# Designed miniproteins, single chains, continued (4), part 52

Each design is a single chain, and the fold is of that chain. pLDDT is the mean over its residues in the fold that is shown.

## One batch from the design tools (miniprotein)

Design m13776
Fold by ESMFold2-Fast:
Structure m13776 (fold): chain A 69 residues (1-69)
Amino acid sequence: MVSEEEIEPVVERVLKEAREIGFPVDLIYIDKNNQPRMRRANNEEELEKQVREILEKEGPDTKIDVRRA
C-alpha cells in the first residue's frame, strides 16, 4: 500500500516540471517488468491522477520523467 506521504512529493515534483514545460506532457516510467511505459497528461488534474495510478500500481520508488508532448 503506497501512502499519501510517499505519493504527494512525487506529484508535487512532476507538477512543477510539467508547469515549466507546458501541457500537454508525456509521463515516462519503467514498470515492474523493466519495460518503458508512457502516459499523456493534458492538464494538472490528469497529471495528478496518472502519477497516483502509476505509483499505486508500480510502487513509490518508480521514477517518472516528464517530457514535452
Scores: mean pLDDT 82

Design m13777
Fold by ESMFold2-Fast:
Structure m13777 (fold): chain A 78 residues (1-78)
Amino acid sequence: MKEIEQRVLEELEKKGIKAKVVKSVVVTVDGEEIVAVLLEVERNGVTSYRVVVRKKDGSEPTNEQYAAAVNALSKAVE
């Protein structure tokens, strides 16, 4: 989880985007660990929120894995 958070933050920093982790969750979908990260993003003086979903190895999830991870993250922030 921390490795995925760090990778996501590094990708955003490379693009000149300042971000911090607000919340993250890990869900298991069909035997694979999927990480969803809620980020607070500051760009050009504007604060917004973004969700990034990755497999534990840092690769892109399937649409099904993405949906499951976002649903779990939504419940975790309620």
Scores: mean pLDDT 78

Design m13778
Fold by ESMFold2-Fast:
Structure m13778 (fold): chain A 69 residues (1-69)
Amino acid sequence: SAAVEEAIALLRKLQEEHPELAAELQGIIDALRAGNYAAAILGLRELIEAHPELAEELNKVLELVRKAL
């Protein structure tokens, strides 16, 4: 879906800006590509808790994933 593609694009941008989080962000991208939205939502929530400085961007991704449900 367009919402999932936009979510992946935002996560890719975050990987570029925060290479230290590239592996964790890739796990969320892989979950989205697999259609495992529950795992993607859990991963996003865990990443927001660990990195509150990224909460705004990650919550935008989370809302896009929720639209895909």
Scores: mean pLDDT 88

Design m13779
Fold by ESMFold2-Fast:
Structure m13779 (fold): chain A 92 residues (1-92)
Amino acid sequence: MSKEELEKKALEAVKEGRIDEAIKLLIEAVKTLSVEDALSIIDSVVEELVKQGRLDDAIKLLMEVLKHVEDHELALHIIGRILRLIGLKLDK
């Protein structure tokens, strides 16, 4: 699947509340795309979830995707995003 197709489907799944489908699409992205392209899709999906106030869903999604990441640079970028989202949830 192309980067553009994966991003479109993942964003549509998130907007429709289909978090498990979005996770599946992001797992495909991290396995098939470059670090930069996979991270771009991940950031778009996380931004949509944060915009909707669904911080717990964003954290869950990133943690599930991280289990399938083989690239160390991409793994570190995802970990950084998880920590940032946890910080936002704990902020008063």
Scores: mean pLDDT 85

Design m13780
Fold by ESMFold2-Fast:
Structure m13780 (fold): chain A 91 residues (1-91)
Amino acid sequence: SEKETQINGLMYRAAVKYAEKKGIKPQDLAPSKEELVELVKQLVLEAAKEGDKSPEVATAVNYLEKKWEETEKYLKIAVEEYEKLAEELEK
């Protein structure tokens, strides 16, 4: 649904932006299918460990585990969206 697509996009954009903040290039988020899942999970889990105990982070982790097929598709879209936004923010 449109709502699910929007939620997925938000979650993955947050993960990609978090990776950038940690010094990980967005392009490194898609080296392989298995690594893609693990990287996104690690980034979300790190956010939780660093004080983000919000339901959103918990839901994102749970959603990634149960919606893997959709997770991969939307993550790739989020990477493209993030790069576009990053170019605008760079002046």
Scores: mean pLDDT 57

Design m13781
Fold by ESMFold2-Fast:
Structure m13781 (fold): chain A 97 residues (1-97)
Amino acid sequence: ASEKLREAIELLEKAIEAAKKGDVEKAKEYIKEALKKVMEAAPEVPDELVPQLVSAMLLAVSALISLDWGDVEAALEDLEGALELLKEVLEKVEKLE
């Protein structure tokens, strides 16, 4: 789980940088790749952390919708929220290993 969560975190950080630079299509691409990594990690995440993982995924999806509507500010807020939640899940998963 930890490796896929770290990959997802790196991809969301890249999405945030792309969005800040105005590269909306690249930001969307990184978000979609991050969501795939989160889905790959999900079966190995403890049940108690699944709600936080789901919340992070919903924020990432919300960011994709905001980018499609041209609302980069809303997308950045959602991406930063998703990043914080994934980092918290990663910290808790690593403490269980």
Scores: mean pLDDT 85

Design m13782
Fold by ESMFold2-Fast:
Structure m13782 (fold): chain A 65 residues (1-65)
Amino acid sequence: MDVAREAAANILLIALEIESEKTEVDEETGVIKVYTKNEAQKKEAEEIAKAYGEMTGYKVEVTLL
């Protein structure tokens, strides 16, 4: 459900605004992509993303820039 995924991505972006440079939703796959600037931020973002994925069922991918 596109609207629900976009809402979920916006909530995730707000939660991760200190820990990430950018968040995007891949409409083809429905994956939420989070971009981080260093390994410490990536680790924190991965912990939050794992919890969020378990709660919502969305797939979240964390990438280091």
Scores: mean pLDDT 66

Design m13783
Fold by ESMFold2-Fast:
Structure m13783 (fold): chain A 72 residues (1-72)
Amino acid sequence: SSLSKEDQEIIEKIEEEIGEEIEKNNIYKKEELIKFLKEKIEKIKKLKEEGKLKQKVADTLIEHYEALIEEL
């Protein structure tokens, strides 16, 4: 039921890429950050639906970013 080491490494890479994109694009405003994160959640959902991303990895990322949006 826990994520494998491989699954955790994939999650960390995707989170790092998202974080780097936020910094690179100078996303300073809360509204812009929420919009960006919602767009990333939708892309992750599509990758899950297409079988390109493992369900456990996709669901973990979606839950993480949805929770982050709620705290913003």
Scores: mean pLDDT 85

Design m13784
Fold by ESMFold2-Fast:
Structure m13784 (fold): chain A 87 residues (1-87)
Amino acid sequence: SPEEIIKEFGEKVVELLEEENKEDLKELVEMFVESLLKGAPNLSKEELIEKVKTFAKKLIEEMKKENLPEEVIEKVKEIAEEALKKL
């Protein structure tokens, strides 16, 4: 289901950010997932895809500003692409 895909996306990204000790970025992801899950029953698949894609781009920009390792940034990109394929 879209809700399971969104939860899996959030959980995987949060786990990586916890390993990097990035609490502020973790909170951004948790807030996005919570908001998206509340709206999910009223959103089309296309709208869900666009919201995840837009958020992932913004998150990656913030990760780069905070100088996170390139390996972690690439893993987040992969997690986002996997979620987008399943939606």
Scores: mean pLDDT 82

Design m13785
Fold by ESMFold2-Fast:
Structure m13785 (fold): chain A 86 residues (1-86)
Amino acid sequence: MEIEELAEKLVEKLKELGEEKLGERLAKTALEAEKAAKEGDLLTAEIEIGILRIAAGVLKVIGEEEAAEIILEIADRIEKLIEEVK
C-alpha cells in the first residue's frame, strides 16, 4: 500500500473515533514527510517522522492500537525512503 493510501486509511480510522481533524492533520504530516524524504530534505523528513511516532505512542497508550499501527507503518515506510536516498 502506498503512503497516500495509508494516510487515507488513518483519516478514516480517526474519523471513527471522532478525531477526523487530527486524522487529516497527521495525514498531511505523513505526505509532507514523504515529499521531504523524496526531495532529500532529510532533516525535515526525520522531524515529521518524529511527530508521527509521538502521535502513535499517545494513541497506543489510550488503547487506539489500530490507528497507532497505521501511523507506525507510515513512519517506517518514509524512513525506508530516507535510507534509499542516502
Scores: mean pLDDT 85

Design m13786
Fold by ESMFold2-Fast:
Structure m13786 (fold): chain A 94 residues (1-94)
Amino acid sequence: MEEIDERAREMARRLQEQADKVTKGAAEGNREVLEEGERALQEGLDFAIEASKASGEVRREFYEALATLASAVRNAKKAVEEIEERRRKEEELK
């Protein structure tokens, strides 16, 4: 039980930290940070069933962090794709 709460809190912290990194990296067109954020989101989703066994407060914190990262990744993907699209157009000779 303590182990699940500790893992859920650590994952929630990691997800929140990744959301910030993804937002900052996406503004710079950093695809590696986006891919790292997508991996962290998938790890969070894979852990969601285990997190459901955590205490109510820890569980809520985890799912709030997961939702925050999911939103950040969605926004970041759009930003990175726009930057890559602009780069492709600049590389293509008229």
Scores: mean pLDDT 81

Design m13787
Fold by ESMFold2-Fast:
Structure m13787 (fold): chain A 62 residues (1-62)
Amino acid sequence: DVERLEREVEELRERVKKLKDELDRAVKEGAPEDVIKKLRDELDRTEDELAETVGRLHEVRE
């Protein structure tokens, strides 16, 4: 229900922040393009999950 979805949203937001920080560090440190692409892929996937979970939360709140 709402509380469970809220927890999932918070967890996904935390993961997105960590991935953004890791990606920023990799870019600053001149990591190989393949490493940067992998981090970007994981970030995109996590952001998609966050968007979907937020959508579900909005539907349940109705």
Scores: mean pLDDT 82

Design m13788
Fold by ESMFold2-Fast:
Structure m13788 (fold): chain A 69 residues (1-69)
Amino acid sequence: LPEQDVTAPAPVPEVVVPLKHVPPAEVAERLRGRVPGTEFEALEENNAVRIRGPAAAAVAPLVESLDVP
């Protein structure tokens, strides 16, 4: 595997938020386009949403707040 000695660009933060009440696809669709620079991916196999972007950690609580019955 090629070793990367130059990590000049900051790695894109990634957070996975497990859901209990709402389907991941619904949460991802609702938030997609609402937060610029952040990507939302439905992980239906894990019942979770993957958040990618510099604000991923800040957006995780927002995803959790949408996981309500």
Scores: mean pLDDT 74

Design m13789
Fold by ESMFold2-Fast:
Structure m13789 (fold): chain A 71 residues (1-71)
Amino acid sequence: SFLAQLQAQRDQFLQDLQAWRDRLLATLDAENKRYPMSPEVEDGMRKIIDGVVNAIRKNFEARLKELEAKA
């Protein structure tokens, strides 16, 4: 069904978003091991990554809800 296809697309998007977040955090951890940053800078960068991921997720879920309402 159309709703099942939307659900599958949502699940794929959330998986891709989580994988993207994991890659960014791995890059931050690798960089910090080579050139140690202050705890404040490291915490700030992690918060920025989480903030961006949460904003993308929230926007996607809001748009999906609108599409489901029109279906």
Scores: mean pLDDT 83

Design m13790
Fold by ESMFold2-Fast:
Structure m13790 (fold): chain A 64 residues (1-64)
Amino acid sequence: MSVEELAKETRELLEKARSLAKTEGELLAIDIMEQELRKAVEENDKEKLEELKKAAERFLKQLE
């Protein structure tokens, strides 16, 4: 996967998580992940993007 593809997939997961989030703590966690996503894209950090995608998937599963 390219950096662009990982960023897109992670963003889609975070958007879905935001629609399911019910608490301020859940929204804060999403905001932090979105900030880390922006930083990882700026730095072309593919490994960090892969970690963020995995974290977003895990977080989304907990919200469902």
Scores: mean pLDDT 83

Design m13791
Fold by ESMFold2-Fast:
Structure m13791 (fold): chain A 87 residues (1-87)
Amino acid sequence: SMEDVREEAARLLAEIRAETDVARRLALAQKLADMAVENRDYEVLKEVVAELLDLAARSTDPAERAAFEALVQEIEARAREAYKAEQ
């Protein structure tokens, strides 16, 4: 359900915030990104993108910051292609 998706997104986000290992943090962020695109909920997509941008802004490692920014671009590109395919 939509409630289950939003609950899982919130849980993954809490895990990302608590994670100290950069590689595991990025893997969790990728999972969150995949969920956002697959569910095509505009509100969930907006919240996920905003949160990933916030994570990028708070990152002190340029490589981690670039990786989060790249995930945002990937989400936006995949969402655009998914919407085109439906039309």
Scores: mean pLDDT 78

Design m13792
Fold by ESMFold2-Fast:
Structure m13792 (fold): chain A 70 residues (1-70)
Amino acid sequence: MKEKRIEALKKHAEILEKNAKDYEDKSTRLQAEAARDPSKAPEAQSYQNKADFYKKGAELAKKRAEEIEK
């Protein structure tokens, strides 16, 4: 069912965007801490990588929903 799949993809994109925001916020906080404690830099980078991964996933889900709507 086309409509249900579009709704599912949009909902999935929302969840991925929320996860990306949470990881981005954690990365930003750890980057600030890494300025004082360099041992935190790898953890900050790990959270940034996770944020980027979820952002890309959300974009793909949105594009897929748009393609189905057409």
Scores: mean pLDDT 82

Design m13793
Fold by ESMFold2-Fast:
Structure m13793 (fold): chain A 73 residues (1-73)
Amino acid sequence: DGLEELEKRVEEAMRLAREGLREGDVAKAQEGLELLREELELAKRSGVPPLIEELEARVREAERILAEVEARA
């Protein structure tokens, strides 16, 4: 199931970004964001609008997390 695999990857990427925030680890937060950006690019190529919108929201959340970690570093 491609959607279940995608959801697992997105959840792991978000977990990594949030751990970066908790630990003050900029590299960890950046890794989570990059993983989400890769998933968004794949979704854009597939042309599934609801999936693209959800992933864009996840990327924006990870970008906010990274900015917060960097501001505290």
Scores: mean pLDDT 83

Design m13794
Fold by ESMFold2-Fast:
Structure m13794 (fold): chain A 60 residues (1-60)
Amino acid sequence: GGSDGATRNATLGLQSLGLSEEDAEAAARGTKKGTDAILSMPEDKASAASYWATLGILEG
């Protein structure tokens, strides 16, 4: 099931952690490009980013 609101919120959360809009949207949609971007972040930020991406995937 898809929710544009949940995907948008996840994308905004990911951007607040330092991801670009493109990488944040990719991560919120569960793409390999998005996952690779998260794994390139500092460890503390990557953990928070994984949480936001999971919310986007499950609700978007």
Scores: mean pLDDT 78

Design m13795
Fold by ESMFold2-Fast:
Structure m13795 (fold): chain A 105 residues (1-105)
Amino acid sequence: MEAERERARLESLQKLLIEGAIEEGREYGLSEEEIERLKELLEIVRERYPDDIKLFGIRARAITYAVIKGDFELAEKIAEGELSDEEVEEIARKYREELASKRPP
């Protein structure tokens, strides 16, 4: 379909994923300062992967979980593209399993 419509749809989907990540962070008890840092990191990833929702999505999840775990150094490395896609997916999987044992109230 038209490139402009596809880009608008993709941007809307990225914004929804960012909003979802922020909501999840709040549910896990992140402070407002930590939420603002999470927003900054997710925007860096959005700018790096403006046309690839899958690459954006895996990084957004890994960054969100790293921030929830308090590992801001790892979150920054993911946002700056210092890790491979395989490493990012492994981090997201491992942290999701750990957090599954600690459901938000």
Scores: mean pLDDT 79

Design m13796
Fold by ESMFold2-Fast:
Structure m13796 (fold): chain A 87 residues (1-87)
Amino acid sequence: MSEKEAVEEIDALVKALSRSNLESAAEIADAIRKIAEAASSTPELKEAAKLAAKLREELKSGKATPESVKEYVKQIEEAVKKAKEAL
């Protein structure tokens, strides 16, 4: 997968994440992490992978709220936007 393809895929998954319930959010966060890790070694995608991993852990532990998910979505979107601008 190219970095550009990864960014587009993550953009779609982040939009799905923002509309998901807490139960499906963990699976979407894991998908974002896997794509970000596989696609590039750029600092921005590496940051997106870390944020998605943290969100998944909080969702699995029951610590995540809809508000905290929204904050993670915003941070992942910002990281992905920076990756897109660096291409």
Scores: mean pLDDT 78

Design m13797
Fold by ESMFold2-Fast:
Structure m13797 (fold): chain A 120 residues (1-120)
Amino acid sequence: SLKEEAIKLTEEAKKAETIEEALEVARKAAELLREAIKNKASKDEIYLAAQALAVALKQAANLKLEEGGDEKKIEEILEKVQEQMNKLQDLIDNNASKEEIYKKAEEFLRTAEELLKELE
């Protein structure tokens, strides 16, 4: 199920010990989120897939910081990821339409594509 795959990717992201491993999990989570939107998945499934992507991006950013990456740039990446997740959570908590949630998830996917390039 989409939920089981999203939970598995979140756990894999938390266990990633290298930037490359975290980025690979992030790419898989982004693909899962794209498929969830395409298949008109539930709000919960969209949230869990987005959470897997967010956890993987944050793990990659934290690992890059530990390797001497630009602290200010990494902080900006972490803030952007958190802002996207907060907005998705707000839409869900306020019973927004599936269409609004899909639109926000698509926005997060576009943001994630840019962040993945910055973290490479």
Scores: mean pLDDT 91

Design m13798
Fold by ESMFold2-Fast:
Structure m13798 (fold): chain A 93 residues (1-93)
Amino acid sequence: SMAEERLRLEREILEAFFRASLIYSIPTALKVLSKYFKLLGDEKSAKKLEKAASQSLEDQLKTLEDLLKNTDDPEAQKLIEDLIKKIKELLAS
């Protein structure tokens, strides 16, 4: 349907912004990921991600690991895993 096609396009745009954000800003990447979950209809996860954007790297990691366990969407899982990897790299520095 046209609605599904628009959703896919919006997801692709948010994925591109998320990948760019990972280079520059973890808080921005979390906010973009929040919009992605809102687009999927998951308002609860979106709100947790928005809140995580202002938290410590350790709290952000915990939120993302908890979210990954409860996420069935393979594309969303990949975005969460990429952000977890980036945060772990920053914590190891």
Scores: mean pLDDT 85

Design m13799
Fold by ESMFold2-Fast:
Structure m13799 (fold): chain A 118 residues (1-118)
Amino acid sequence: MEEIKKEILEIFEKKYKTSSDEEIEEKVKELIETLGRKDLLKLSETAKRILYAGIEAIEYLIEKAKELGLSVGEIRELLEFLFEYVEKKLEEEGISEEDKELVLRALKEYAVLLLDKL
């Protein structure tokens, strides 16, 4: 679990630091369509970048969970860990309370959607 937590954070930080604005924009638009969340269009560019990094980290987590045969309880622990990290990152970057709520809600909704497809 601790090693997987480290890998998830490494994916998040890599995607946050190295992803192009074009890559972020494309993925966020896909998420908006998938979740029906047009309010995500109003996010700041930094909030979109954090959202994108969170999406990529969730996708990695779900793939790793399938590979390792993780239990629902273990997957939930990893998701809660990631969401806490994302919330801290949003706070550190000075993101507005409105954008913070939108990002965290979108990531949670996306995680539920991916888990339902397992």
Scores: mean pLDDT 86

Design m13800
Fold by ESMFold2-Fast:
Structure m13800 (fold): chain A 74 residues (1-74)
Amino acid sequence: DEVRAAHDRLHAAAEAGDVAAIERAIGEYAAAVLRAAGASEEAVARARAADGAERARILAEHSAQTDGVRSWAA
């Protein structure tokens, strides 16, 4: 699924050591997690472009929904 694919891309970027690719992959992973949790496309886009602190905040706002749909993560 998209969450797994985004996670795999992040892992691959980290192994390649490309900082720009890692930052992009982190944004894509956060976006995929939020989309799977039912977040708005505005929140998804913000998370994709955000720095680490803002991404953490956006993800935390959706933690209850993420807990309710934990099967999407595995």
Scores: mean pLDDT 68

Design m13801
Fold by ESMFold2-Fast:
Structure m13801 (fold): chain A 74 residues (1-74)
Amino acid sequence: LSPETRVLAIMSELQELADREKDPEKKAALLALVRELRQRMLAGEPAEAIRERALAFLEENKAPQESIDRVRAL
């Protein structure tokens, strides 16, 4: 995958988590992260740094293991 495609796939995974999230605070945090990652991509940050940021957030917030595994595979 191209770096841009990898970041878009990560953002898509986070958006799906936000769409399924019942807790308004957690949903807002996921949507804020999607916006952060988009800004980092536009600023030219390496896809691997963006992926590490997403993984750290998901692990800290105890996201489903399947979501963590999917992002890690990107």
Scores: mean pLDDT 85

Design m13802
Fold by ESMFold2-Fast:
Structure m13802 (fold): chain A 64 residues (1-64)
Amino acid sequence: SGARAAARAAAIDADLRAEIEKRIAQLEAENKHADVVARLQALLANQDYRGAAQLWTELLQKEI
Protein backbone atom coordinates (compact mmCIF):
# COMPACT_ATOMS: atom_id res chain seq x y z
CA SER A 1 0.00 0.00 0.00
CA GLY A 2 1.04 3.62 -0.50
CA ALA A 3 -0.06 4.90 2.93
CA ARG A 4 2.16 3.98 5.91
CA ALA A 5 -0.61 4.60 8.47
CA ALA A 6 -3.07 2.31 6.64
CA ALA A 7 -0.40 -0.38 6.19
CA ARG A 8 0.53 -0.23 9.89
CA ALA A 9 -3.11 -0.45 11.00
CA ALA A 10 -3.66 -3.50 8.77
CA ALA A 11 -0.49 -5.16 10.09
CA ILE A 12 -1.52 -4.55 13.72
CA ASP A 13 -5.01 -6.00 13.08
CA ALA A 14 -3.47 -9.05 11.36
CA ASP A 15 -1.05 -9.59 14.26
CA LEU A 16 -3.86 -9.22 16.83
CA ARG A 17 -6.04 -11.67 14.90
CA ALA A 18 -3.23 -14.26 14.67
CA GLU A 19 -2.40 -13.93 18.39
CA ILE A 20 -6.06 -14.24 19.43
CA GLU A 21 -6.58 -17.30 17.18
CA LYS A 22 -3.46 -18.91 18.69
CA ARG A 23 -4.71 -18.24 22.24
CA ILE A 24 -8.16 -19.65 21.44
CA ALA A 25 -6.54 -22.82 20.05
CA GLN A 26 -4.39 -23.13 23.20
CA LEU A 27 -7.36 -22.74 25.57
CA GLU A 28 -9.41 -25.24 23.52
CA ALA A 29 -6.53 -27.76 23.54
CA GLU A 30 -6.24 -27.43 27.34
CA ASN A 31 -10.07 -27.52 27.74
CA LYS A 32 -9.90 -24.34 29.85
CA HIS A 33 -12.09 -21.24 30.18
CA ALA A 34 -14.84 -22.32 27.76
CA ASP A 35 -16.75 -19.10 28.55
CA VAL A 36 -13.73 -16.96 27.57
CA VAL A 37 -13.19 -19.05 24.41
CA ALA A 38 -16.84 -18.49 23.41
CA ARG A 39 -16.54 -14.73 24.00
CA LEU A 40 -13.24 -14.51 22.07
CA GLN A 41 -14.80 -16.47 19.17
CA ALA A 42 -17.81 -14.10 19.10
CA LEU A 43 -15.54 -11.02 19.06
CA LEU A 44 -13.37 -12.57 16.32
CA ALA A 45 -16.49 -13.38 14.24
CA ASN A 46 -17.51 -9.70 14.53
CA GLN A 47 -13.94 -8.66 13.52
CA ASP A 48 -13.54 -6.91 16.90
CA TYR A 49 -9.85 -7.78 17.24
CA ARG A 50 -9.19 -4.96 19.71
CA GLY A 51 -12.05 -6.05 21.96
CA ALA A 52 -10.77 -9.63 21.86
CA ALA A 53 -7.24 -8.42 22.73
CA GLN A 54 -8.65 -6.42 25.67
CA LEU A 55 -10.58 -9.45 26.98
CA TRP A 56 -7.40 -11.55 26.76
CA THR A 57 -5.38 -8.88 28.61
CA GLU A 58 -8.00 -8.83 31.40
CA LEU A 59 -7.76 -12.64 31.68
CA LEU A 60 -3.94 -12.41 31.94
CA GLN A 61 -4.22 -9.91 34.82
CA LYS A 62 -6.58 -12.20 36.77
CA GLU A 63 -5.25 -15.74 36.15
CA ILE A 64 -1.99 -15.74 34.19
Scores: mean pLDDT 72

Design m13803
Fold by ESMFold2-Fast:
Structure m13803 (fold): chain A 91 residues (1-91)
Amino acid sequence: LEELIQQLEELHEEAQSDPLVADNVDAALEHVKEAQEALEKGDLKSAIVHLQLAIGHLDNAHLATTDPELQKRLAALREQVEALKAEIEKQ
């Protein structure tokens, strides 16, 4: 989760030239941080909801860009968020 937050922060900085991508990455980052706080409090349902919202924002960022490097990085981050959500759902 900490590594995922770091990767989202790095992508947000690199995406600053594309405001729609940057805004959606920032929203995804906020939801991943909220999911982390929910997990620390033992609120698995809130964590799952926030991860689902983060996935939606990453999908919006992916649709907003035609840059293949940004698309690749957004797809990789989306898979990481989806994998984390799936792991929590198995509990």
Scores: mean pLDDT 86

Design m13804
Fold by ESMFold2-Fast:
Structure m13804 (fold): chain A 55 residues (1-55)
Amino acid sequence: SKEEELRKRYEERLAAAEAAIDANPVLTPDQKAAGRRLVRNVLEQELEAELKKLE
């Protein structure tokens, strides 16, 4: 379904973004935590908006 495709895309994008943030040697642990939180919130908002369009 479109819903399953959107959720899978969200999971893949989130995993890639978090891995990139965690691999950055210049960022402190606090900066990495903040970056992961920010990207998760943005991607969750995008997912919710796309899911709402299906109804």
Scores: mean pLDDT 84

Design m13805
Fold by ESMFold2-Fast:
Structure m13805 (fold): chain A 88 residues (1-88)
Amino acid sequence: STVTVTVEGSGVDLDAAQAAAQAAAATLSEAGGTVTGVRVEVEGDRATVTVTAEGVDEEAARKAADAAADTLEKAGGTVLGKRVEVRP
């Protein structure tokens, strides 16, 4: 199955958003997944992190979203949303 993890935050810079993307990607890889895409978009103080992986389940994707969100919050940001999509 393919999973897509999207996390949005405010009060963060590009470095914090990149760290969040790495945290999500590492979580998915540790769960046995193959990371197929990492996208970070920053506009002003807002960031959107999107990570896609194959060979993982929804539980692994949710843990990845939580890892990214935790990374943004530790950087002083506010998490605006977490979204997990699973495709067979």
Scores: mean pLDDT 86

Design m13806
Fold by ESMFold2-Fast:
Structure m13806 (fold): chain A 90 residues (1-90)
Amino acid sequence: MDEAVIAFLRKHDASDSVIARVEERGVREVLEEEIKQLEEAVKTKDEKLKELAKERIKLLEELLGKEEITEEDFEEFFKKLEEIDKKILE
């Protein structure tokens, strides 16, 4: 589980500090922290950033709602994140 997530984080150029946090605290706690940070972003008056933050929160909540997070779940999650990030750049 966590090893698959670490592999995907490395594939997406995640920092060593992020990887260390996942290894130490586990995937679920790191994802919950990310949701809390995105909940603050939803309070922004920038409608585009607000919508993108809501989309990211939804993806994270769907992932956390699973009792076991599989490699296939992470592959789908990162594909959806790439689509959201592409919208920011456009």
Scores: mean pLDDT 67

Design m13807
Fold by ESMFold2-Fast:
Structure m13807 (fold): chain A 75 residues (1-75)
Amino acid sequence: KDLEEIEQAIRDYADKLVKEANEALQKGDIEKAREYVEKLRRLADIASRLGLNDVADYLRQKAEELEKKIEELEK
């Protein structure tokens, strides 16, 4: 089913974005980490529009986890 292939591709891309965001945070690059959070949120909106609600929720959760890390580092 084409939607399953799209869902998997979105998940793989999201995992890459999360990895890049965490690497940016390790380097102290808060601005770059925020850009990856924004990309994850945009990807979640796209997934939601495609009816992929489970993956959209997954993406939002990953974005929230990264936002918490960013807030912690801004203290």
Scores: mean pLDDT 83

Design m13808
Fold by ESMFold2-Fast:
Structure m13808 (fold): chain A 80 residues (1-80)
Amino acid sequence: MEELEELSEKAAEELKPLVEEFHAAVAAGDAEKAIELLEKIKEKVIAFLESLKDKFSDEEIEKYKAELEAYFERRKAEIA
């Protein structure tokens, strides 16, 4: 539990620049750049989830990956 919190804080620090760029692209009306940044954020979130294979079962990892894929696909559709 404590290790999970520390890992999520590290992931948040790595994602912060991409999230800030995404918000700036959305504010500028740059849909193409916003979608590219969402894809980069998705890749990093999935990579982080896969790094937790020692904490979660393969079934839980696959379930969370599917939920993340669906979430990011909905976000891309909203921008496009």
Scores: mean pLDDT 74

Design m13809
Fold by ESMFold2-Fast:
Structure m13809 (fold): chain A 58 residues (1-58)
Amino acid sequence: GKGDGLREAREARGLSLRELSERTGVSVPTLSKWERGETDISSENFGRLLRALGLVPA
């Protein structure tokens, strides 16, 4: 899903869940659920994640 590899991308950038939360405005529990595949990611929030991780859509 859209969360696949999110944990790896975040850790590769030295970001904690808290730091990613602060960069995206998304709560830590929600980010954790996305990394575990427990819930879907909206297109808006996925865009925020890509920008925060430096992974902009081509």
Scores: mean pLDDT 74

Design m13810
Fold by ESMFold2-Fast:
Structure m13810 (fold): chain A 96 residues (1-96)
Amino acid sequence: EEERLERLREEIRRGGERMKEAARRASETGDVGIAELAALANELRRRVEEALADDPERAQKAVKLIDDAAVGAAALVSDPERAIELIERYTERIQA
């Protein structure tokens, strides 16, 4: 259980870093970067749901934070610095 949660925290941290890079690229590539950001968020969501299958309430809260981060970052595509900051804040909340 603890080993699973530690692995999940590491996956969330790595996923957040990849989403930040995608958000930065989205400011340059538009729709392509936004699609990459969405794909990364979907993969992270799936991993969280699998890891927390025995705690669906916690899984749903984490999934909502991942979704909110992706939607917020896509809305801030013209402001990559703020998009990256948003992803960082949501990643920290998910790990708590």
Scores: mean pLDDT 78

